# Designed miniproteins, single chains: the designs that were tried, part 102

Each design is a single chain, and the fold is of that chain. pLDDT is the mean over its residues in the fold that is shown.

## One batch from the design tools (miniprotein)

Design m3765
Fold by ESMFold2-Fast:
Parts: structure tokens; sequence; C-alpha cells
Structure m3765 (fold): chain A 78 residues (1-78)
């Protein structure tokens, strides 16, 4: 499904939109929607996965410091 099919107001919808953008190579939009997913429900079971994909997208954008912080947070939640 395309990102346009997701309800971007929910953590789950934002998460899957972020994954769709990541798969398409749109890393800037992937970061935006994955950050939104974490912000909407930081206690979600999806949050560690969202943080790992966020870290990978940030790395693709050359934001290695921010990527490492996202990975540290994901590891803390596991």
Amino acid sequence: SSADAFDLRTAEGAFYAGLAYYSAGDYEKAVEYLERAVELDPESPLTPEALRYLAEALKKLGKDEEAERALEEARRLE
C-alpha cells in the first residue's frame, strides 16, 4: 500500500507511512513520519521498530549522531 492509504494521525498509520517512504528511498519523509509515530505513542509496541527505522533513515541522510541516539533509545526499550 502507498503512504497515501494510511491514517497519518495515528502512531500505527504514521509508522507504516514511514516504512513506505523508507522503502521508496525518500529518507527525509521517512524520518518525518517515523518521528511522528514515536511522538504520537512513545509506549507503543511499534516504538522500538520505529526507532530502528528512524536510525537507518537518519544514517542515509548523513545524520549519524542522531541515528546513534535513536538506536540507543530502541535498545533501552528492549
Scores: mean pLDDT 82

Design m3766
Fold by ESMFold2-Fast:
Structure m3766 (fold): chain A 69 residues (1-69)
Amino acid sequence: DPEAVAAAARAFLEEHGGSFGMERYIEELVRLIDERRPRNEEEMAELVREALRRLFREYGDERALAVLA
């Protein structure tokens, strides 16, 4: 559910600080793009979800992780 994912991401950024969370997210997303070399929008969307899941897991946000499971 895209709305649930957006709500979880917003709650995470509000709790952990927007700029800090965004910087970590961008770093992980760039790393995944370099490793996986996505060829289309669907593959890119999967990497976005994986980067968010990694960030949420690293910070122990179980509520946000449940949305991305």
Scores: mean pLDDT 69

Design m3767
Fold by ESMFold2-Fast:
Structure m3767 (fold): chain A 95 residues (1-95)
Amino acid sequence: MEKARKEAMELMFEGAEAFSQGDLETPIKYYERALELGKDDLGLQAASYFNLGLVYDAMGDHEKAREYLQKARELAEAAGNESLVAMTQEHIAQI
């Protein structure tokens, strides 16, 4: 589990870097892989879905962005991550 978690966190970081540079394809692949590696980690899944929501919003796919942000919110609530809950609520309100 620790090795898979480290790999997932590395993918999350690399995905965020690619997204910051305007790459929308690479972040999706990395975040989807992070979800596979962290299937039993609520916090990691919440962060991955949140980032997928941001990428799809940037692509103009507001329906899929909303879906991923709602999943992120539910998982963040289950994980007790109040900051991420607030961030997902704010982004949903802007879509």
Scores: mean pLDDT 86

Design m3768
Fold by ESMFold2-Fast:
Structure m3768 (fold): chain A 114 residues (1-114)
Amino acid sequence: SPEAVDLALEVLRLAQEIADIAHELYEKNPEKYRPVLELAQRAVDLATRLLEAIRNGAPKETVKKLAEELMKAIDELIKAIEQVRDESTQEAYDRILKLANEAKKLVEELLEKI
């Protein structure tokens, strides 16, 4: 549906913004933030695949599976950033958490529209 495509586009945009923040953290301390960056990049990949599946009229089961994998990647990302946050990265953590929670809500709404 057009609504599902619009939601998937917004999810992809949020995932990309999270990946940009994660990349900035990674460049400052690669060993500490590599898991955060890898999970953020996985979220972008899954959001892209979810958008393509919806646009191509994939079966509901395929869309649901991709959405569930994306939700899992976002949850793992939140857990990873919580484990490595410190005073100097608190603002970046708060931004990632806000964007991640917004993306999760949009994925849940998307699953109701398919």
Scores: mean pLDDT 90

Design m3769
Fold by ESMFold2-Fast:
Structure m3769 (fold): chain A 101 residues (1-101)
Amino acid sequence: AEAAAEEAEEAAEEAAEAARAAGPAAPAGAAAAGAAAAGAYAGGLIARRTGNAELAAEDARGAAEVARAAAERAGGGAEAQAAAREAEEEAREAEEAAREA
């Protein structure tokens, strides 16, 4: 759970960076990706402090959804799409960890 939450945070940060790389034409995408990164961080912190795998999985899923939306708003560049896919993978791993918990 803790490791999955940390990976979700990293994926959200990569999504934020990819959205920023899309340039000034997609400022809303960059803002949304930044929000996803912040949410993932908060979820990871909660999971680490409480050991609650379900909260980590829920936050990772939310981060993946926001990252996907941010990548679409950023014009669907390859880097933004790759970051969104990574966030989706991390959400899946967090959900698997929650099922085992």
Scores: mean pLDDT 60

Design m3770
Fold by ESMFold2-Fast:
Structure m3770 (fold): chain A 65 residues (1-65)
Amino acid sequence: MKLVAVAGGATEEEAKKLGEEALKNEGADEYIALGGKSAEEVYEFAKKLEKETGDLVGVVGASKA
């Protein structure tokens, strides 16, 4: 199984930075950047991806204001 990091954040640049950090520091195999999405949207995406692929999915940068 792969570990996929789904990265949120207020901007696409922020999401990409969080995703790159997960690849280098958290042992993630891939990342997906969802900048500008709400925490709920990021979580829903991660749950669907995990169910569809059977991979482990972690969420970073998804917080409610």
Scores: mean pLDDT 76

Design m3771
Fold by ESMFold2-Fast:
Structure m3771 (fold): chain A 68 residues (1-68)
Amino acid sequence: MTVEEAYEILKKAYEGKISKEEAKELINKAKEDDEASKAVSEAGRKLAEELGEDAAIKASENLVSLAN
């Protein structure tokens, strides 16, 4: 998973447009692959820099809520 792929998913999560399957797939990849985990962390930082920390927090909350 690339930083750009992770960023697109986090931005969709922020906008409330992410599917439950996309949320679960991202979380599972981050758990299984250190590179995917790093890409998600870098994408979250990029989202916070572009849209603010509140946007990154909301994206994370929406992602976790849909995956659970």
Scores: mean pLDDT 81

Design m3772
Fold by ESMFold2-Fast:
Structure m3772 (fold): chain A 100 residues (1-100)
Amino acid sequence: SLGRLVEPSEETRRLALEATRNIFEAADLLGDKEVQNLAIATAILVSYAANLGDREAIEEANRLSKKAVEYAKQGKKDEALKYIREASDVVGAAIDRRDA
C-alpha cells in the first residue's frame, strides 16, 4: 500500500527538483541508457519521498546528486554512478519505512 502522502514544503520541492536535475545531468554526461533508466526511476522515487514529507531523505539525496554531477564532469563514471545509486537507495529506504 502507499504511505501517507503530504504536500511538500516549498524548500523540500526545490531540493527535490535540484536533486532530479542533478541526477539527469550526471546520467546525460555518462551517456548510458541503463544509467538514464536509473535516473528516471530515481526521479520518481525522489518525487514520492518528497510527497511523504521526508525532508531528511530529500536533503541527503540532493547532496548525493551534487556529488554525482561533480564526478560525472570529471569523467569518473563509476563514482558518479555510485552516487546516483546511493541517492536512489536513500529515497527508496524512506518510502519502504512509510509502507511498512
Scores: mean pLDDT 82

Design m3773
Fold by ESMFold2-Fast:
Structure m3773 (fold): chain A 58 residues (1-58)
Amino acid sequence: SAARDARNQAVIQAVNKEPASAEALRAAVREALLKAGASEAEADAIADRVADAYAALS
C-alpha cells in the first residue's frame, strides 16, 4: 500500500511537471520513481510503459 501510493504520487508529480515530449516524460517518471525508492529496473520498466502509453494515445 505505502509503496504503491509512493509510486502513484511519483508518476503524478512527473506528469505535473508538464514534460515537453514522451522522452521527457520517461526521464521525469524514472527520476521520480528512483527518488520514491524504486529500483533502477522497476523505474525503467514503469517509465517505459508510461511513455509508451502516452505515445499510443497521441
Scores: mean pLDDT 75

Design m3774
Fold by ESMFold2-Fast:
Structure m3774 (fold): chain A 63 residues (1-63)
Amino acid sequence: SKMELEIEATLYVAAAAIAEKHKDYASAAEYYAKAADLYEEIGEHELAEELRKRAAEMAAKAA
């Protein structure tokens, strides 16, 4: 359901934020990207795009 996907997306955002706080940028990038995919699936296109940008920022810091 949409609600289940929203909960899953929220958990990925939380995991990404924790990884980012600990400077685990590779994991943060993966979690933000996964959250973006889930928000895109439920039609939250603007939020998905914002999270994809954050994933790209984290990936750049991991390199």
Scores: mean pLDDT 89

Design m3775
Fold by ESMFold2-Fast:
Structure m3775 (fold): chain A 62 residues (1-62)
Amino acid sequence: SLREAVARAVAAQIIGMSLTLTKSKEEAARITQERMREAAERHGLKLTFDPENPYKFELEPS
């Protein structure tokens, strides 16, 4: 529902702010990369990050 979509968006924003405010940039990037790898594995994919840019990645079948 629209209410649930809005609640999820607000929750994601709060989590993002918490990670930014309470963690170093390096630690926040590491946590984000790990969560993304776990999500990819749940979908049968392998995720590899660009060492120069933590926001760039490759996906391939596992």
Scores: mean pLDDT 67

Design m3776
Fold by ESMFold2-Fast:
Structure m3776 (fold): chain A 70 residues (1-70)
Amino acid sequence: SALKEEAIARMKEVLEKAVKAGLISEEEAQRLLEEFKKRLDEAKNDEEARKITEEFLEQLQRLGVRRLLE
């Protein structure tokens, strides 16, 4: 769906910015994007897709904070 494609595009942008900021590697970004795509593929409707996207973004924020402290 268009919403899923938009969510994937947004996630790519977030991950690219994290790589440029030195928070994660390109390999980690690729792995995280594939994990996100798999979770998003399990979404049966737009509401579930939004929830999955929100939860994944929260997970990335926690990872980013941790990486900055390492």
Scores: mean pLDDT 77

Design m3777
Fold by ESMFold2-Fast:
Structure m3777 (fold): chain A 83 residues (1-83)
Amino acid sequence: ELEKKARELIEKAKKYLEQGDYKKAAEYAHQALLLAMELAPKELIPEGIGRILRGIGYMLDGDYKKAAEVFIEGAEELLEKAR
């Protein structure tokens, strides 16, 4: 069940984000976004790719907090629209 796994990863990412473990938050949020993209309508795939690239850009800059926020927001938006 991809939707359930994606939601569990979002929850873990949010928990680590609240604990200040931004690197783990970004790692779990990135995984959630990848799963959400598998559930997304074709029309939203370019948006999902854009969010992945933006989040990876933040990770390369060492800004794991912003990376996690971008990945979480993207995953939640794609899961909402996948319904």
Scores: mean pLDDT 84

Design m3778
Fold by ESMFold2-Fast:
Structure m3778 (fold): chain A 92 residues (1-92)
Amino acid sequence: SGAGEVPVGGSLRLSAKIEGLEKKEVSWYRQAPGEEEEFVASISADGKAVTYHPSVQGRFTISVDFAKQTAYLDLNNLEPSDKAEYYAKASG
């Protein structure tokens, strides 16, 4: 999972290595200091169904690379409210 400070107006790719990715749904979450955990995006085990939180829709893209067993979150047009710790959870 990726964590870190994101530059306002910039772009960043986060990655998470997940064993058995093709059998798992991946969800990205974020948490800013002193705030609750917020859902960001999810992708189905087959990589065909994606869901985004309305605050990131059109700016963030979730994807998977099954050959690399890696999930990605591409952050674009970053806003001050995007400054948080980001992490992936897998279920399946």
Scores: mean pLDDT 82

Design m3779
Fold by ESMFold2-Fast:
Structure m3779 (fold): chain A 80 residues (1-80)
Amino acid sequence: SPELDLQVAEKLLEYARELVARAGSLTPEQRAWAVHLLEEFVAYLRGLLARYKADGYPQSLIDRVERLLAEAERLLAELR
């Protein structure tokens, strides 16, 4: 369901924020891995957004995915 998808995405975003907050204590290898995970998460959110638009989901749900995607892209930029 869209609500479950969004709950999972929100929990993953919280995890991503924790990784970025701890970025200064990561090894170069751990940082590269964290970047890869965030790139995969951004790709997932882009796919989710495309599906919600294609399936004609309410604009409120689309807006929520767009906000999650924007936040994930900001975190990725900070970690790079």
Scores: mean pLDDT 86

Design m3780
Fold by ESMFold2-Fast:
Structure m3780 (fold): chain A 111 residues (1-111)
Amino acid sequence: SLLDILEEIRKLLGEAKRLVDEALQSTDPAEQARLGARILEVLDKAIELVEKAKSLATDPRIQEALDRIIELLRQAKRDVAAGTPEAFERARLALDNAIALVDWLIEELKK
């Protein structure tokens, strides 16, 4: 169901945020690079699921929210790929905003 897909997206975004926080806490450039690669894999899976959710959504307001989530995740991918502390901070903010939108969508579908 659309709800099940959104719950899976929520789990992936939580994992991505945890990995971003680990990268920000690390002082080892090699560890930061490995964490960055893992974050990019998780974000790619999340984007695929958001695209699938959009294909199942019939409400234009839900489709608009899903488009915004895709934009936030694509921006997070660019920032993670840049690999600087400032870019990881921007990625964390984008993930927080994406998580808030997913949480809102989950609550809307429960009504």
Scores: mean pLDDT 90

Design m3781
Fold by ESMFold2-Fast:
Structure m3781 (fold): chain A 69 residues (1-69)
Amino acid sequence: MVEEIKKLVEEAKKLAEEGKYEEAIELTQRALEIAKQLPDPVIKGVAVKEITELLEELKEKLKKQKEEE
């Protein structure tokens, strides 16, 4: 489960580097959904916080990209 989250986050970051923010957001949202289902409340809290921060960053980048179109 944690490994699956890492894979999704890594793929999302790679897509973001390619300017594919909508696809990166989709993968980050999937990672967040998995993180919310983690049984350990401490690990869950850390994962949810980190993934939420990444999601907010990606949404801001997508907004700027769409304003430039």
Scores: mean pLDDT 80

Design m3782
Fold by ESMFold2-Fast:
Structure m3782 (fold): chain A 85 residues (1-85)
Amino acid sequence: STFSVTLPDGTTVTLKIENGHISSVEVNGKKVSYETVGNGKAVAFTLPDGTTYALQILDLTNDSITVMVTNLDTGQSFIQVGSKV
């Protein structure tokens, strides 16, 4: 399943989930490199502007995803809800 999450700055993150694990990450429609953390339920990635984020799945349903997004440069965290695409 694929889910789209919008960050507070308007950046769109698209996550592909397979067997409860993150299998790909796209930022504004472009695939990015990521590191897997927390047994496949969290990822860390760097945006083209150099900002680094961690994204952790808190809840996953058939049609929605709840994530905690942390800016690793500032330590600020946000809870975001995304939808299946």
Scores: mean pLDDT 79

Design m3783
Fold by ESMFold2-Fast:
Structure m3783 (fold): chain A 57 residues (1-57)
Amino acid sequence: MDPKVLEAEILLALGRMAKSIGDLELAKKLYEEAKRLAEEAGDEELVKEAEEELEEL
């Protein structure tokens, strides 16, 4: 597994936790970092997941 894909998945999970406790600023930063790592890994599905999470903020 690509380490960047795994890190992006972890950051998405952390961003979702931040969102659930009302820390939208932290959630946004975590989702933006996840999107960056997914783009570097070429994982278009994870890029779209991160974009959808950012749109839901």
Scores: mean pLDDT 83

Design m3784
Fold by ESMFold2-Fast:
Structure m3784 (fold): chain A 108 residues (1-108)
Amino acid sequence: NPGEEQFRFYMELAELVREGRLEEAREKALEYAREVFPDASQEALDYIADMILAIAERLARVNARTYEEIAEASRETVRELQPESEQYLQEQLERARQQQELLRQLLS
């Protein structure tokens, strides 16, 4: 059950954060990122691991114990980081547009 596995994973990370075991928490987050996104670059994996840790740190602070509390903490973390993600996505879209225009010129 993906929901139960995700719940268990975040509860384990929140416990590591509460215990001050931040290096172990980051290593687990990075392993999870590699498993879910096997074709992602190391830079993208590091970013995803940092996002997962930010969620785990919020879970530790609010003492989340239920799926609903984990979901809410995850939404709030993504909301706080959304401006950076939105800027990155806008930059990637502009890059893709420039590549498409270059290809159009080469094929015309």
Scores: mean pLDDT 70

Design m3785
Fold by ESMFold2-Fast:
Structure m3785 (fold): chain A 90 residues (1-90)
Amino acid sequence: LSPVVEELAERIAKALGISRETALRLVVRALELLGADPRPLSLERIEAAVDAAGEELGLSPEQRRLAAGILRQFFVEDPEALREAIEAVR
């Protein structure tokens, strides 16, 4: 797995109080959804992808909002690392 995927999963697991395995599934699924859409990355697209992935995994609206916040912050800090992680999960 990409180091970025592992780091995001760890941050989300700690923030949401969920298992690392569930957080990893959330991150991978969100990145798959982002990679399937040819539009340029945006904060709104990241939020939508995390919300959709979190709903598939049975996460609460509160947990989905917190997870989306973590991924949005990562995109702001290092957009190229997020693009590389999207390619790594294809």
Scores: mean pLDDT 86

Design m3786
Fold by ESMFold2-Fast:
Structure m3786 (fold): chain A 66 residues (1-66)
Amino acid sequence: MSDKRLAESEELSAEIVRLIEEARAAGRLDRLRVVDPETGTESLALGSSGKTVEEMLAAFRAKLAA
């Protein structure tokens, strides 16, 4: 049953949201934003496709710390 993993993923997702809010309040959202070269649309660099929530969280924290 994936219920325990879902709860863990929810906790990690909540932590990512918290980090985004802190980055926004600190004016560091620009460090997390990436411009899609094909569309020109700005988005948050929350990791790459195929990453787990843990890997995305680690990458997110690394970008904020850099």
Scores: mean pLDDT 59

Design m3787
Fold by ESMFold2-Fast:
Structure m3787 (fold): chain A 83 residues (1-83)
Amino acid sequence: MFPYPADLSPVLHKPPKEGMVKLKITLKPGYRIDVDDLNFIAKLGGTVEKIDEANNTITVYVPKDKIEELKKHPRVEKVEEID
């Protein structure tokens, strides 16, 4: 039996907390959402709310100070703040 790779608590975590913003991330054409994208969000202290593979988008909550780091990700086309 293979153990689960890493602590996924940040990704599986509960609704947004104070100091976090809700973002819609759109990946560049030709990219598909994968584990590396989810791990990057978790590394920033973020949580994933929804994955929309049909529109190649991920809805996430991240600390406000990490938005610029998220925008620098090579697979990200745009980041939109949503309410």
Scores: mean pLDDT 72

Design m3788
Fold by ESMFold2-Fast:
Structure m3788 (fold): chain A 78 residues (1-78)
Amino acid sequence: EEDKLFFEAAKKFHEAVLKTGRVGEAQRLVDEAIAEARGLSPEEALERMKQYLEKADTPGEEGLRAAARAVGYALASR
């Protein structure tokens, strides 16, 4: 389950970075999500990851931000 969600988040994140070219912003958003996840319960972090993963299909900057956040939450759980 978690591996499948992580793989999906990573794929959407990669696609969004390629489409937008906003590598620095994407890295910052991932770091922010990791920091947030450290203050959350594992259950809360998982729920936020799922919510952002759903939004990752949004075009442009919104999709990039959502995908980056989803990846960050997933990385913090490892």
Scores: mean pLDDT 77

Design m3789
Fold by ESMFold2-Fast:
Structure m3789 (fold): chain A 55 residues (1-55)
Amino acid sequence: SEAEELLAAIRAAAEAGDSGALLRHATRMAQTLPPDDPVMREAAAIFEAVLRRSR
């Protein structure tokens, strides 16, 4: 599904440290899924982990 592809892309971008790709995939996800979707929560958790790791 598109949601799973976007999650996989977000994980790959996070591992690569590619902030531009992270933002692009997050924007796409926000446009296609409702804000309370579990997939959105998972993406938010990945973003939080990336921000913590950069410190």
Scores: mean pLDDT 76

Design m3790
Fold by ESMFold2-Fast:
Structure m3790 (fold): chain A 65 residues (1-65)
Amino acid sequence: MRERFEVGIRAAELAEELGLAEAAAAHAIGVARLTGDEEALAEAEEARENGDGRAAVEAARRGAE
């Protein structure tokens, strides 16, 4: 289970590091959706609306914990 989230989080982190905020947020939202954590999903979606890829990745990490 955690391995699936790890791959998604790594993809989101790489996109954020490359300055691709939209791609980072998209990957983070995918991870949050897979966790079933509604709060993490909502936070990641809000971060995407604000163009904040880092915040989206952080939300996904919390949901994956």
Scores: mean pLDDT 76

Design m3791
Fold by ESMFold2-Fast:
Structure m3791 (fold): chain A 96 residues (1-96)
Amino acid sequence: SNRERAEELLERAEELIEEAEKALEAKDYAKAGELLAEAYGLALEALLLDPSLRERVLELLERLEELLKKLADSKEGREAFLKAMEKNRPLEEQLA
């Protein structure tokens, strides 16, 4: 069902956020940026699949935003995040 798929996507996004936190601790800013962009994409896909999960998606996006603030001073991290975010453009267009 769309609900089961959306919940699985949110679980994977949560795992990617935890991996991004570990990458930040290791000062692997490029990897952290890529992981955060992938987590963002999965969260948007989950929202499109089941809009009733909006509150859970917003909570996940708040955690993602906090990690992005930690990444902000890294040029490598910012560039990796922005490049990876290009893959999310079709999902963002559906939400616009």
Scores: mean pLDDT 86

Design m3792
Fold by ESMFold2-Fast:
Structure m3792 (fold): chain A 90 residues (1-90)
Amino acid sequence: MDLAELQAQITASVTKLLNEIVTPEKPAGSGKNPEGAVPELVAMPIGSLTPDDVTEVLLLGVADTPDRPIVIGSARIKDGVVTLGEVRLV
């Protein structure tokens, strides 16, 4: 798995998770979730801000590679728009 491929999967997963944080009334699990080779991600708010404001989230994920790279990064949510900050393989 390359960084570009991993970032694509992270963007998809993070957008889904962070959108749930911004709009808690709309769960993403109402239908069938695709079972793909998506890295395990944990998204948690770094700061205590209102969902109407900019929210920073810490990202942690594990890529499915023989080297077992760990993905660490951050993302910002503003007006429901997710922007990835620094995302790197460790």
Scores: mean pLDDT 48

Design m3793
Fold by ESMFold2-Fast:
Structure m3793 (fold): chain A 88 residues (1-88)
Amino acid sequence: SALEERIEELLREAAELGKQAAEALKAGDSEKAIELAEKAAEKLEEAKRLAEELARAGVDPERAAAWAEGAERGIEEAEKIKEAAKKK
């Protein structure tokens, strides 16, 4: 469905932003790392919201739950990048 495609798009975009955030952190650009991690988290929060809505509607609940769990893990990783950047 279009909603499932949107969830996959958001997760893909967030993964790229997370990669860029980690690269910025390694390069010593703490400000950029925080900004990119925040953008990744925003996309992951939207993906989680849509996945939870699909799960509640009974649309492929196992896959929807997996997407929501994946998004939550991604949010935790983005927060770790932000914390690492703030301590640098």
Scores: mean pLDDT 87

Design m3794
Fold by ESMFold2-Fast:
Structure m3794 (fold): chain A 76 residues (1-76)
Amino acid sequence: TRARELEERGREAFRAGNYEEAVRHFEEAGRLYEEQGDYNRAAALYLQASFVADQAGDTETAKRLREKADELQGKA
């Protein structure tokens, strides 16, 4: 699926040290799972993106993504 492809691209970007690219791909994958009603997977991807954003020093994006994941955990 497109979401699965984005997860893979996110992992590849993370391994390459391209943190901004990894965040973008993980956030996109999370959004697709959310649109499909898979809130557990969506939350996991947003948490992964949050972790990577924090590693990149983007604390505002990390906070936003953690809050999004917490919201979705209430819907799972």
Scores: mean pLDDT 85

Design m3795
Fold by ESMFold2-Fast:
Structure m3795 (fold): chain A 67 residues (1-67)
Amino acid sequence: MEELREEVRELGRRAAEAAKEDPEKGMEIMEEMKRIGEEHPEAMESVQEAMGYVVEAAKEAAEKAAA
């Protein structure tokens, strides 16, 4: 339901923030999101969107660190 999708988005935002500081922590949260998607296929699109936030945040952090 809507509550589950919102929960997944919140996890995605937290994972993105964690990935900027500690990529391993971001990966752990992403794994949890994947499990939610497997148990609740209706939320799979939200899971994929949230995982995209993590990838983008990690890439931006790496680019800024390299500069």
Scores: mean pLDDT 73

Design m3796
Fold by ESMFold2-Fast:
Structure m3796 (fold): chain A 66 residues (1-66)
Amino acid sequence: ISDEEAKAIHTAVKAALDAYDQGKSREEALQAARNAIEALGYSPEVVEKALDAAQRFLDALEGKAP
C-alpha cells in the first residue's frame, strides 16, 4: 500500500476508536471514520479502502468471523 493509503487507514481507525471510547455505536464509529478521512481530502478510492480497513478492524475487536 502507498504511504497516503496507510495514513488514511490510520486516521480512519483512530477516529473509529475515539468514537468507541466515547460510547458510540459501530455505525457512529464508522461515520466518524468516514468524516475524518473525507475532511482530509483523500480520493474516493482511498476513502473506500480506509473505511473498509476500519470496518475490518472493528470486526476483529468485536470478535466477528465472516
Scores: mean pLDDT 77

Design m3797
Fold by ESMFold2-Fast:
Structure m3797 (fold): chain A 78 residues (1-78)
Amino acid sequence: SAEELIKEAEKKMKEGEKLIKEGKELMKQGKSTEGTGLVLRGIGLGVQALLLAKQALKLEPDNERAKELIERAEKGEG
């Protein structure tokens, strides 16, 4: 269902945003390899969230939560 796709997308988006923020902080501390790894994992989760949100929007074209998730993903992680 669209609701299940949205919930999974929200979960992945939130986790991805957290990993990117944590990765950027590690890079500031000189831990560039570890920080870059977290940023890349976070980007991957954001891409997964975008695909799930697009599928939800295909099922429910007027779904505002799906539209918001797509907008957040398209703005990128920072």
Scores: mean pLDDT 83

Design m3798
Fold by ESMFold2-Fast:
Structure m3798 (fold): chain A 78 residues (1-78)
Amino acid sequence: DRVEELARRIEELNAAYQASVAAGDFDAAKQALEGMREAGHALVDATDAPPEAKATVRRSLDAEYERQLADIEAAFAA
């Protein structure tokens, strides 16, 4: 099941992200966050939904990614 595989991957990436943030590893945290965004887009594409609904969710995921990236950039800078 593609949806189950992608959901599991997102869980793994989220765990890696949290561990990287706790370890102070900005590069690893950023890579995990980028992986979560990519897996999130793939998950949306795997769902049975109208194209306009998928586009809306993808935009929401990108906005969340931008906010989280800004948060870790600020945290690691100061």
Scores: mean pLDDT 84

Design m3799
Fold by ESMFold2-Fast:
Structure m3799 (fold): chain A 58 residues (1-58)
Amino acid sequence: MIARVKEDVYPETEEERYLPKGTEVEVLEEVSEDKVLVRVLSTGVETIVPKSKLEIVS
């Protein structure tokens, strides 16, 4: 499932990475009710992102 970052994501924990708005990611797994593990399509980097900051595109 492909998603796009709706607004800049700043790291809240050491497991998170900065993602600028417009970044396209593949959703890999749900890690909690409000967070998902994603892979950044351009870099292949995996990070945790709040679901509220993602828009599903495919």
Scores: mean pLDDT 80

Design m3800
Fold by ESMFold2-Fast:
Structure m3800 (fold): chain A 84 residues (1-84)
Amino acid sequence: SSEAARHVTAAYLHLIAAEVAREMGDLPTAREHLRGAVEQAKKAAELGDKEGAIEVYRRASEMARDIDPELAAEIEKLVKELEK
């Protein structure tokens, strides 16, 4: 749906912002944007775009491993729930 696509787009904008913040050494801002990406991906999954959500989760998890390992573990759990 167009609504799911908007949430996936918003998630990618959060991922871009997280990467910029990470490169600047602003880890609190990077973590906030990673959580923003996860929340947008959850909404996309609820609207039926599980594949888009999984792609966002995998990208967010890769970045989170260096910044917030607990968040990375939470995201991996979300991926497993969708890939059943």
Scores: mean pLDDT 88

